# Designs tried in a protein design run: designed miniproteins, single chains, continued (5). Part 52

Each design is a single chain, and the fold is of that chain. pLDDT is the mean over its residues in the fold that is shown.

## One batch from the design tools (miniprotein)

Design m17899
Fold by ESMFold2-Fast:
Structure m17899 (fold): chain A 80 residues (1-80)
Amino acid sequence: SLRDKAIKLAEELRKKLEENGVLTPLTKRIIDAILNGDVATAYAAAQALLERLKNDPSVPEEVIKLAEELVKTYKEMLAA
């Protein structure tokens, strides 16, 4: 399901952020909002996270791609 895919992507994103030393208290709070929010809240939080990660040059492109896929997944859930 799209929900299972979104949860897996969010958890994988959290793990990759931690492995790269860029999992801050703020990014943890945003990921928690994604995992615990309704679809609209999760979509808004995922978009905010993606924008933040794009503006940080220490974040690898692979991590940005995971955040983009997470945003896309919530967008698809909103369209359903």
Scores: mean pLDDT 84

Design m17900
Fold by ESMFold2-Fast:
Structure m17900 (fold): chain A 88 residues (1-88)
Amino acid sequence: MNVEKLLEKAEELLKKDPNSPIAYFLKGLAYYDRGQYEEAAKYFEKAIEVGGEDDPIVLINLAEVYEKLGQTEKAKELREKAREIFKK
């Protein structure tokens, strides 16, 4: 899916539910693909916040963004958290 379609789908989802975790996740992916890592981090963080739960896929993507931003310790913490969720 191209970046424009990701953003279009996200806006459609937000129109129906302004607190859609998947919509914010799609925005995070779109900004990550554009190399806009600070914006990508904000949207992945929002996806976790409004989801009310820790999605390991969102956590892994956020960790990758934090590494791009030089936030290595935050990235390690999120990867470990995702690993623990996968052990269920």
Scores: mean pLDDT 81

Design m17901
Fold by ESMFold2-Fast:
Structure m17901 (fold): chain A 55 residues (1-55)
Amino acid sequence: AAEELLAKGEEAFAAGDYETAIAYYEQARREAIRAGDLDLWLRAGQKLAEARRAL
């Protein structure tokens, strides 16, 4: 589920694995689009931008 992908991305981010976090956040965004979940899409997009800045 998209929420699970977001959570896995957060775990990777906390571990300093920004590349893995980015991959999970991108997957979460794609799943949010399929589900029509704009809130989750926005949250995943914000986390994705944060992870990209941390590289």
Scores: mean pLDDT 83

Design m17902
Fold by ESMFold2-Fast:
Structure m17902 (fold): chain A 62 residues (1-62)
Amino acid sequence: PTEEEVEAAVAAGEAAEAAGDYRSAWRHYAAAAVGYAELGDLEKAAEAGARALAARRRWLGE
């Protein structure tokens, strides 16, 4: 993926999170984490992965 596509996935995750859609937020952040890892940005991949896990926990709590 391109960096622009991965940043769009982060933005989609943030929009889903703001809407209370934690399942979609989890999926978008997880996709961003994989995308950053493929681009070699391991710091941003770890950050997106942490956000994905947080969203998943909230989804499972609902």
Scores: mean pLDDT 86

Design m17903
Fold by ESMFold2-Fast:
Structure m17903 (fold): chain A 66 residues (1-66)
Amino acid sequence: MKEELYEYTKKVFRELLAEGASPAEAARRALKETRELGKKRGVPEKDIMEAANRALEDVARELAGV
């Protein structure tokens, strides 16, 4: 489900940032983990990428104070 993948991506991305990963590294790793979860759940690639990218954008905007 898109919402589950969205929340999972936000969680992983925030955890990686808290561990000291750069935003670019955290985004790559969060995308990889979300893609693996989505494929395991049988979610279409487009839906996985849409949910994951939305989550990364939302967290990035939060960090930028926008």
Scores: mean pLDDT 82

Design m17904
Fold by ESMFold2-Fast:
Structure m17904 (fold): chain A 88 residues (1-88)
Amino acid sequence: MEELIKEAEEALKAFQEAIAKKPPEDQIVLSTSELALVVAFVIEKKKKNEEGLKIVAETAKKMVEVADDPEKVKKVTLEGLKKIESLD
């Protein structure tokens, strides 16, 4: 659990650093996707849901990979959130 929380935190931090390097117009859109995933991370961490935390980490990593395209980031974020919802 602790290792998985750490992995998700590191992936989210990497995405935050990626946002800081983008043009200001993209930062607002990217920050909205970041906020949605951070909320999911906090909820899954509180639930101690290992599968949810894995999805958060993988989603954040994919968001970093496509950070140059805000529309792709939004799609990746929504896909990750849907996977977390399916764990219920």
Scores: mean pLDDT 83

Design m17905
Fold by ESMFold2-Fast:
Structure m17905 (fold): chain A 70 residues (1-70)
Amino acid sequence: MVEKEVEELVKKAKEAYEEGKVEEARRLFEEALRLIEEKVKDPEKRAELISRVIAEQVRLELEYKKRLEA
């Protein structure tokens, strides 16, 4: 299921941020969003998955920026 693939990509992106691999983490989020756009035909499910992925990406980017400023 696309939801499981998206969740796995988001988890890998979080792990990449923890390892300092920011570019890899951003690519994983881009891949997750692309999968939703290509595979999810239901507009309601699509919007829910996109919102979840974007929220997690914003959270991780803010955490990463705090580490750079510290």
Scores: mean pLDDT 82

Design m17906
Fold by ESMFold2-Fast:
Structure m17906 (fold): chain A 67 residues (1-67)
Amino acid sequence: PSKEELELEVEAAMLLMEAAVKDLIAKKLEEQAPELGEEALEKARELRREAEELRRRAEELLRKAKA
């Protein structure tokens, strides 16, 4: 593997880690929603959407690394 391939893989890994953190926070907000209210569910939905976008970007970078 080239240095360029490794750089793309590292960038993708960082995006996946950010997405995982957002998913974990969203899950915590969903679990606490009975106490925190509707705003917690809205924030959780936004974090899930952001995490999915980050995963799409990571997939694109991983495809470039393999090409």
Scores: mean pLDDT 85

Design m17907
Fold by ESMFold2-Fast:
Structure m17907 (fold): chain A 66 residues (1-66)
Amino acid sequence: MSDEELEALRKEIVELMLKEGVSPEVAQRIAGAAVRAVRDGLVTPEQALNAAKETAKVIAEEEKAK
């Protein structure tokens, strides 16, 4: 996966998380971790996107619980 593809994935994850109500700072942190995992061959881009979506939902629920 090229640096351009990794950058596109990061932007897609950030946008997805922002739509779920996650703050820009947290969205960028999670997107960075997901992109590193894809780069290191630990997960596929599809798995990273799905994990980010589920993580965004958990964060939104945690904010409701407080």
Scores: mean pLDDT 79

Design m17908
Fold by ESMFold2-Fast:
Structure m17908 (fold): chain A 68 residues (1-68)
Amino acid sequence: NREEVFEEVDRFFEGMKVGIRIVDELVAQGLLPDRGSVTMPLIAEAGVRYADGWSEEEIRAWVRERAA
């Protein structure tokens, strides 16, 4: 069913938007370097995890753990 595929794709892009907001926040706080080689993999993985059912809070905790 294409509806399931659209839902997964939509969640992936929403997860990447969540990842961008969290990464931007942590970069502004000096907890992450403003480097694409560090930030882009985190954003992409946030998309995957959000599509897999992770909440924004779970993704934020995960990114913060990676930043530490």
Scores: mean pLDDT 79

Design m17909
Fold by ESMFold2-Fast:
Structure m17909 (fold): chain A 85 residues (1-85)
Amino acid sequence: SLLDSLTPREIAILELLAERGELTPAEIAELLGLSQSTVSSHLGVLEGLGLVGSRLDENGNTIYSLTPLGRAVLAEHRALQAAAA
């Protein structure tokens, strides 16, 4: 499944977007304690997999959010965690 290809950092990005809705790469980097280049690399992978989408905000910043597929993959992850607990 797509879930099996994701790193712990990529799952953390999906969790953060699920919690907060829309975030810039800079906001994700600050919240996760990562560099912007690291976050941008992971966002590129997640967007390529169709798990996140991007748009420009009114200030010209790129903002990211979960796609329906991203929400489904995150729900699968949460169900597997609940079953293992």
Scores: mean pLDDT 86

Design m17910
Fold by ESMFold2-Fast:
Structure m17910 (fold): chain A 72 residues (1-72)
Amino acid sequence: MDKEKLLEEARKKLEEGNYIEAAKLLLEAARQGASLDEVTEGAIKILAKKGNDKEVRKLVSEAVRAALESDA
């Protein structure tokens, strides 16, 4: 699946309240080369909704790290 489709699906899951699925899709998008800006924007939106959830925080942190490592 294209990174653009993964980012769109992540946004849809976030709007539906499926925060774990949104975070997983964001991580997959990052692994497929989504930009640090795109991943950071998604991360901010997810954390604003469920920043106190340990699993959400873990997945979002992994997504940002993956995007940062790809940008280096």
Scores: mean pLDDT 81

Design m17911
Fold by ESMFold2-Fast:
Structure m17911 (fold): chain A 59 residues (1-59)
Amino acid sequence: DLVKEAQELIQELNELGLEEEAKEFEDRFLRAYLAGDEAAMREVIREARELVERAKKEK
């Protein structure tokens, strides 16, 4: 479920203090979702996950 995965990643970004980035990913995902563009949705999820992993490595 791409929607659930995106919501979980956005929540993680907010918890890491990356609130501005979380809003940007949320907007991009919503636009892809409304367009029915699963490839764009997956790309947003991939980028968000990479950012979460990068931020966690600095802890």
Scores: mean pLDDT 82

Design m17913
Fold by ESMFold2-Fast:
Structure m17913 (fold): chain A 66 residues (1-66)
Amino acid sequence: SSTVEQVIKKDLIEKLGMSEEEAEEVIKLAKEGRLDEAKKKIYEAAKKVNKMDVAEGIVKALETLQ
C-alpha cells in the first residue's frame, strides 16, 4: 500500500541516509519482484551507517510489498 511504501521510504532516507532517488529505486525493485537487489542496496547503506538492525526491520516490511 502507499502508506507502507511511505514509511519504508522515510526510514531508508532518515535512518540509513539514502537519497530520495535511491529510496524510490529500492521500492521500485521490490515491487518488480527484484527483492534480492533491493535488499543488497539496503544492507550496503546500513553498513555505512552501522544500522544493520534497522535494515533487517526495513527488509521485513519491504517483503510485504508487491
Scores: mean pLDDT 83

Design m17914
Fold by ESMFold2-Fast:
Structure m17914 (fold): chain A 66 residues (1-66)
Amino acid sequence: EIKEEVLKDIENGTPLSEIAKKLSEKLGVPFEEALKLLLEMADKIAQGEDIEKAVEELIKKLKELS
């Protein structure tokens, strides 16, 4: 469910800061940590990583912090 929401937000061009705020609130992760992981994800996508794979790695890391 969280993965589907993040994918939809990326597809719709939602700002990374807004996605980070939502994930911080939902998972109980600090906003700064969520934003850092989202920026790392965006860098990987920009370098040619598959969007779905990058989002899966993001969610895995966020759950490890929760």
Scores: mean pLDDT 82

Design m17915
Fold by ESMFold2-Fast:
Structure m17915 (fold): chain A 81 residues (1-81)
Amino acid sequence: SELELIKKGIEGAIKLLKKGDVELAIENLENIIEFLSKQESEVFKKVKELVEKALEAAKKGDVESAIEYLEEALKLLEEAL
């Protein structure tokens, strides 16, 4: 499912950020944003906003905030059962 694909992508980005692989995490986040830009769901639009905030935080070296935004995005996806 598209929801499962997005969830796995975000989980992967969090793992990369925790390992210090920031450049690979940024590439993953950019790919997730491109995918989410094609979606019409209100939930996916909110998830996209959080992933975009995570991308900006990661680009600024604020890894902690990037992870927090991505964890909030995962929470929204789980609530969208």
Scores: mean pLDDT 85

Design m17916
Fold by ESMFold2-Fast:
Formats: C-alpha cells, structure tokens, sequence
Structure m17916 (fold): chain A 66 residues (1-66)
C-alpha cells in the first residue's frame, strides 16, 4: 500500500522522519517534493494501520492513501 505524506516540519525533523521510516523493514520511502514523501509498505494490514495512525498523530503531518 502507498501513502502520500505531506509535512510542515522543519528540515531537521523532516530528515528525522525519513530516517525513522527507512529503518522499518517492509517500508520504502521516496522523497517526491519539499517536505513530501511517498511511503510504500509490504506490512500486514494491522502494522500498516498502526503506522498510518502514528504518522497522523504527528503535528504538521498529513497522510493520504493513494
């Protein structure tokens, strides 16, 4: 499944988010714009839902399924 993640985070926090996501097995991250990521997962539906909720809980982060 693929998510588009758009952020208003400062560059340092944006880089930190990218590194955290890249560290998760079964997660692929592509930077598609300034503060915008495309996140592709091979995770289970439960793990995927947990990741989506975690991302949505971060202030200044918007998550959209694509």
Amino acid sequence: MTFEVTTTLPVTQFIGLVLRLMGIPGVEVKIVGENTLEVTTTLSPEEQAALEEELRSIPGVEVKRV
Scores: mean pLDDT 80

Design m17917
Fold by ESMFold2-Fast:
Structure m17917 (fold): chain A 60 residues (1-60)
Amino acid sequence: SMEEKKKEALELAEKVGVRLALQGRNEEAIATAQEIVELVKQGKYDEAIEKAKKLLEELK
């Protein structure tokens, strides 16, 4: 459902933000969280999820 996609996007956004913050990349954490939240506000849940997943893979 759209509600489940929204929840997944926001949970992934939090994971990305936490990983960037733990690496000392606080400015990027804020900017990235804002970009994903903006996509969610626009109803672009699939784009938000894909962006967050790609970043999480790169932040291993």
Scores: mean pLDDT 81

Design m17918
Fold by ESMFold2-Fast:
Structure m17918 (fold): chain A 96 residues (1-96)
Amino acid sequence: MDEQIKILEEKLKEALEAGDKKMAAALLNMLGLLYEEQGEYEKALEYYEKALELAKDDPVAQAVLLRNMAAVYEKLGELEKAKEYQEKADEILKKL
């Protein structure tokens, strides 16, 4: 796990230095998923939020990130937030 996180963080640094926002957002989403698998829910949300900022012009990526955040809120027992984030994802997909 630590080795996988280190590799992703190194790739993230390279993507950010290259101005590759799409790759950076994908790598941040992968880091969020890894922290979620470890039960580090607040850290997972932090990475998903950073990815969402970089995915501003990518509605498909935004919908994926919002659904991932909804899943984390559900695991935290924040059912109303989970519903709100799921509905935001669904609205983005509906407009495609």
Scores: mean pLDDT 86

Design m17919
Fold by ESMFold2-Fast:
Structure m17919 (fold): chain A 68 residues (1-68)
Amino acid sequence: MTKQEIIDEFKEWLKTQPADLQKIGDDQLNFITRLAKERKLSNEQFKEWVDKVKDNIDKEQLARQAEA
């Protein structure tokens, strides 16, 4: 799997999320993509970081449910 394929999968998943979480996900993806270029991360390491962004978005949803 290439970094572009990882990005494409993440963006497709992100489209299923609420609009405000889509913005958070895009911001975090941009940050991680920049970090991957600066740190010369492998495709596998980049995938791990993108998966952590998904986990963060899931935690944001849980936090919002707790506030309701």
Scores: mean pLDDT 77

Design m17920
Fold by ESMFold2-Fast:
Structure m17920 (fold): chain A 87 residues (1-87)
Amino acid sequence: GMLTVTVPKEVEVKEGEDATITATVSGPSGRADIEWYLNGKLVGRASGATTATLTLKNVKKEDEGTYRVIATAADGSTAVAETKLKV
């Protein structure tokens, strides 16, 4: 099977609320290292994860944008997904 990472297409919150974005890993290894990027900047990591959650507390309009997830399996395989946060 192919490595896959799945995230919501879009997450919408009101300013001042907390936002949660969950990435789910699927594939024969069952686990991947996860990196979260906001507009190309690294904002979170998880190692050996089947599910990884990025939690943003007290969301501001400056936190709005495209969050990119990169999953890397132990064999070097990668998968990528993107979600948009709206505030």
Scores: mean pLDDT 81

Design m17921
Fold by ESMFold2-Fast:
Structure m17921 (fold): chain A 69 residues (1-69)
Amino acid sequence: MSPEERADRLGAKAIIYASQGKEDEAVKYLEEAARLGLTPEQLRSIAEAARKLGNDKVAEHAERLAERL
C-alpha cells in the first residue's frame, strides 16, 4: 500500500473514531495520516466532517495540522 493510500485510510479511520466520540484515537490517526502525506485540503475536509459530527476537538486538531503543512 502506498503512503498516499495509507494516509487516506487513516483519515477515514479518524472520522469514524470522531463519530464514536473517541477523540484520542481520532487525533492519533489524523497525526499519522498527516505524516504520511495527507494534504492541507484533505485535512480541512476532515475538519469540516468532524464539525458536522459535533466533534470540535478533532476538527480543531485537523485545522492545526493543515496550517502546519
Scores: mean pLDDT 81

Design m17922
Fold by ESMFold2-Fast:
Structure m17922 (fold): chain A 61 residues (1-61)
Amino acid sequence: SALELAERLLARAEEALAAGDYETAAQHAMKSGVAAAVAGDERLLARARELSRQAAEGLGK
């Protein structure tokens, strides 16, 4: 389901962020956000957006 996909991608984004792999974290967070929006889960969407923001900061904008 879209919800399960969002949760799985979010977990991978968190792992990538913890490992300092900001590019992978940004990609997974973005995909998790899309899946969360499809699922209608506002909490997952907000969390995915926050991880995406942290990954972008890590990339040294």
Scores: mean pLDDT 85

Design m17923
Fold by ESMFold2-Fast:
Structure m17923 (fold): chain A 66 residues (1-66)
Amino acid sequence: MVEDISKAARKLGIPQEVVDAVAQAMREAIAAGLSRTSVLTIAGVTMLELGVPAEKVNKILIEAEK
């Protein structure tokens, strides 16, 4: 999951700094015992907060669910 999101984000040209921040937020959510859906929501929200366009966020999340 974290690796799949990170790979998809890098493939879509998202900066490594943003990818690292999203991966960290996801790892913290997983450690807290949150569901897969909640972890993916946190990934999406974190990307949006860091200035990733909503269109790219949606593409990353769809790719990670395959």
Scores: mean pLDDT 82

Design m17924
Fold by ESMFold2-Fast:
Structure m17924 (fold): chain A 60 residues (1-60)
Amino acid sequence: AETVVLPTEELEALIREMREAGKSDEEIAEEIAKLLKGVPADLAKKLAAREVRTLLELEE
């Protein structure tokens, strides 16, 4: 199976655009999980939540 490697830069840009559009952290996490559709759903949710949290900390 192909492992999906998503560049942090692309994820950062996508999350930033969604935040500017007024999406909640949960909505952003859901969109990231869709991009990780090759990964099991529970792992995708954990990764999405981690990325959202990290980027929120960086933008603070």
Scores: mean pLDDT 61

Design m17925
Fold by ESMFold2-Fast:
Structure m17925 (fold): chain A 90 residues (1-90)
Amino acid sequence: MILSKEEIIKQLNTLTAKQAADYAALALHRARLEGLSPEEIERLVDAFIEAFKKKTKEEQDEFLQHLRELAERSNDPRLKEFVERVEKAK
């Protein structure tokens, strides 16, 4: 089931920065495994970035740091691309 942008933002706002990073990484991985279209994946990324922008500066820094660590450990080029997009949105 595709979550709405509002539902994704709401869930991320209830999570710690590290939990939100884990959630975003897992959700993007699952979306690709389930065969979501590039447009649907872009909507997920946009929702995650919007939720990120609503966090405090400290939470944004913690989110990015944890997300970078996840990208490095997984060596996932798509997760690395997501990190770059989040950094540009800061």
Scores: mean pLDDT 79

Design m17926
Fold by ESMFold2-Fast:
Structure m17926 (fold): chain A 64 residues (1-64)
Amino acid sequence: MLEELRKLEKEARENKDFELEMEVGVLELALAVLNVLSQKSYDPEEDARLLELIKKNLEELKKK
């Protein structure tokens, strides 16, 4: 996931697609926040749900 987000960010930057670059940046931040929260709350079901939501948004960005 993070590697895919980084690749998409570089592609958006090269193509001057500022909207896509911002959307990727938001997903990268969401993934980083989830990683910090999962270490503290230990709610694996909620963590899995949020991770799947991030993954779904990444796949939608890749299709555009």
Scores: mean pLDDT 74

Design m17927
Fold by ESMFold2-Fast:
Structure m17927 (fold): chain A 61 residues (1-61)
Amino acid sequence: SSRDEILAITKEYVDKASETLDDAAFDKALLEFGRLTARGLAADDPEGLRKELEKVLAKYS
């Protein structure tokens, strides 16, 4: 389901952020990931979510 795909994408980006970001940047990224994931679930848009999470990761890297 799109729900399972969205949650899997979110986990993928949380894991990437935990490996690459310092604690302060990670905390900020997590807040944005949570908000974007909620929007992705409402919109049923896994591809759009992936693009937005990638932008957040790049912003804090």
Scores: mean pLDDT 88

Design m17928
Fold by ESMFold2-Fast:
Structure m17928 (fold): chain A 60 residues (1-60)
Amino acid sequence: NKLAEAAKAGDMVAFGKEAKEIISTENEEAIKLAEEAVKAMEAGDYEKAEELAREAEKAA
């Protein structure tokens, strides 16, 4: 799970790249979760970002 690994590591560049891949799936639920994970990363809440990232990839 690349998105969750990037979130756990606090790697904003890797996280942004993997989040774009999920958005490209056009899965509405996965996109919503990925957007929430991006907001958590921007806030510095890496634990919440990892949890949301796992849910986004599960939905994608």
Scores: mean pLDDT 77

Design m17929
Fold by ESMFold2-Fast:
Structure m17929 (fold): chain A 80 residues (1-80)
Amino acid sequence: TVQQLIDQGDRYYGMGDLDTAIDYYRQALSIDPNNSVAQSNLGTVYYEQNDYDTATYYYNRSLSIDPNNSVARYNLNQIN
């Protein structure tokens, strides 16, 4: 399920395996392209990699679906 893919992404993110976390979140988005959680989590992984352009893209996508995502709003303010 989409949630199981997000959970696997979260697991690998917690282990510091950012590339594997990205792969799982991308798989979740291939099934549900408008999943705000998977988009926000991708934004956070790219933010931690200092890829602020890609982080901004995913945070904006997440916020277009869920404007109340405090993590996305906070991190976008830090980038800009």
Scores: mean pLDDT 87

Design m17930
Fold by ESMFold2-Fast:
Structure m17930 (fold): chain A 60 residues (1-60)
Amino acid sequence: MVKESEDPVEIGESASLEAIKYLEKGDYEKAAEALEEGAKIVKNETAKEGLLEGAEEVKK
């Protein structure tokens, strides 16, 4: 995609929903990757920090 940033809330929610799917399957590594991917493309600092904290929590 040439446009990497959409609505930061929508990106965060999309990443969280993807992570939830992996958590339901017990794939914590993929869940954390989904949150980290969302954090890479979101420009809102608060949303980015929340996604990174969620990824860290899922991995631990």
Scores: mean pLDDT 71

Design m17931
Fold by ESMFold2-Fast:
Structure m17931 (fold): chain A 69 residues (1-69)
Amino acid sequence: IEEAMKKYPMVFAKPEVALLILNSKKEIEELLKKADESKDEKKKKELLEKAKKLEEELKKFLEELEKEA
């Protein structure tokens, strides 16, 4: 969330949007933690792939918000 606030401070002026971004980032961080804690290489790869997809979706969402502003 700190990096997103630096790039898109105007987006965080709307509490509902900021909360949505915060929740998405928390989900990504939880997936990354689970991947790091996993001893199963297959499961670790799946968790990392899910985190990467969510991160890409969040980046696209932020790009669209910037264009709308």
Scores: mean pLDDT 72

Design m17932
Fold by ESMFold2-Fast:
Structure m17932 (fold): chain A 60 residues (1-60)
Amino acid sequence: MVNAEGAKRAAELGDPAAAGAAAWEAGQVSGNRELGRKGVEAGHAGDAEGAAEYAEKAAE
């Protein structure tokens, strides 16, 4: 299962797409779909740190 910690790990490994996927999953579980979507967009743009931040916010 992916979560905010998983997104941070993916960002540390230089995998922005995985960090974005973790944000999307967090948004689906919590209902914060806009934050999950922003995380995916950040991941596709190569912003691993931004994607991880959105994952943490989506998990709230």
Scores: mean pLDDT 76

Design m17933
Fold by ESMFold2-Fast:
Structure m17933 (fold): chain A 94 residues (1-94)
Amino acid sequence: MKPSPELAEELLKFAKEAPKRARELVEEARRAYEEGDLSKAAALLAAAAVIVVGGEFAIELLEKAGADEEEIEKARKELEEAKRELREEIRRME
């Protein structure tokens, strides 16, 4: 039940890029909110949430596949920080 090496590499790349992209979307949402574009802000936060969930799923699959533990742990920590920033921004916009 190991994924192919190619699939594992794609999942690891996604797991590493997901927190960065989520943070970019949160920052864009913050700017949209400050500019009064509430619909754009909401859409960007929703997109960030989808990416965070996708990243968490990719990390779970990589752990089950026995991928590099140090790379997984680093990606997990960055994703947890992105998730925290997303939650704080959503709470601020309530």
Scores: mean pLDDT 82

Design m17934
Fold by ESMFold2-Fast:
Formats: C-alpha cells, sequence, structure tokens
Structure m17934 (fold): chain A 58 residues (1-58)
C-alpha cells in the first residue's frame, strides 16, 4: 500500500478490528505521504481513527 487513502483506510480497518498498534503504524506512514491535496482527507480519516481509539480506550 503506497497511496495515502489506502493507508488511511487500512489503519481505520485495523483499529476497528482492535489492532491499534498496527493501525497507528499505517497512520504514521500515511502522514509521511501527506500533500496539500490530501490534507482534508487525512484530517477526516485521522479524526475517525482517533474517535475509534477513544471508544477502545474508554
Amino acid sequence: MKKLEDLLNEAIKLVKEGNLDEGEKLLQKARDLLTPDTLDLFKRKTTEFHLLLLDQKE
């Protein structure tokens, strides 16, 4: 997976499956691919990711 969107979707999927560590790693890889054109997509996906983490933690 090399595209930002693919990495973000996989990270969210992993978090939903309870694989938080692997999801975080993919989120970090997606951050490295961030461009101005993908900023809004990244923000929306990372917000969803963090909301899922909050549900898992508390």
Scores: mean pLDDT 74

Design m17935
Fold by ESMFold2-Fast:
Formats: structure tokens, sequence, C-alpha cells
Structure m17935 (fold): chain A 52 residues (1-52)
């Protein structure tokens, strides 16, 4: 999924690709709105925090 790719790129330090895939994930109708967006952001935030 786009979320998994975004997390993978963030963990690798490729933030440009991570942001690209995150935008694609957030643009998905299945993720757009409330809880879906919150879960996607949570996964991304955790991946970024692990790199800090």
Amino acid sequence: SYVDKAVEYALQGDYDKAKEYMRKAMDSPDVRGGAGIQRVKGKFDRAVKERE
C-alpha cells in the first residue's frame, strides 16, 4: 500500500519519496476522512520519530 511505501522510505531517510507516497495514500477515498487520516498520520509520525 502507499502508506507502507511512505513509511519504508521515511525509515530509509528518503523523505521526498516518503512525502510523495503519503500524499497518494491520503488522496485515497478509503483513507480520506477522520479515523483513516489519523491512522495514516500515526504510521508516518512513528516512522519519522524512529529516525530521530
Scores: mean pLDDT 69

Design m17936
Fold by ESMFold2-Fast:
Structure m17936 (fold): chain A 88 residues (1-88)
Amino acid sequence: SEEDKKLIEEAAKYVAEAVEALQNGDVEKAKEYLEKAAELLKKSKDENVQKALEYVEKALEALEKGDVEEALKYLEKAADYLVIALSK
């Protein structure tokens, strides 16, 4: 749907911004972007979007534990699922 595509694209931008923030050492900014992404992704029933949400939530948990490397791995998986969700 049009609405689903829009929220997926917006969430993907927040995930990308979070990755850049983490690469620059800005954990708090990354958490803010990921929280915004999660709020958007939870509105979709698409299986691939729900998988992306799961990995965004795992990334947030990793950041709470100070594990930036683990968070980046989860965000890469989240981005992959969002790309799949945008494919027809």
Scores: mean pLDDT 88

Design m17937
Fold by ESMFold2-Fast:
Structure m17937 (fold): chain A 70 residues (1-70)
Amino acid sequence: MLEEAERLRKEAEYLKKTSKNPKAQDLAEQAVRLAELAIQAYKNGHIEAAKVLLDRARELIEQAKKVEKE
């Protein structure tokens, strides 16, 4: 689970750095923050909160990818 949160954080960071679309960059930045919060939640034993944060981060990454294609 921590490994998955770290992977999503890296994916969102990559999208933020490589995207040319400002809307996609904003969505990717939000996903980075949510993935970082999920990592902290896992470290503190808040497993259910971490799952919700990771699901939201995934949604934002997918939205960023869609906006990037516009």
Scores: mean pLDDT 82

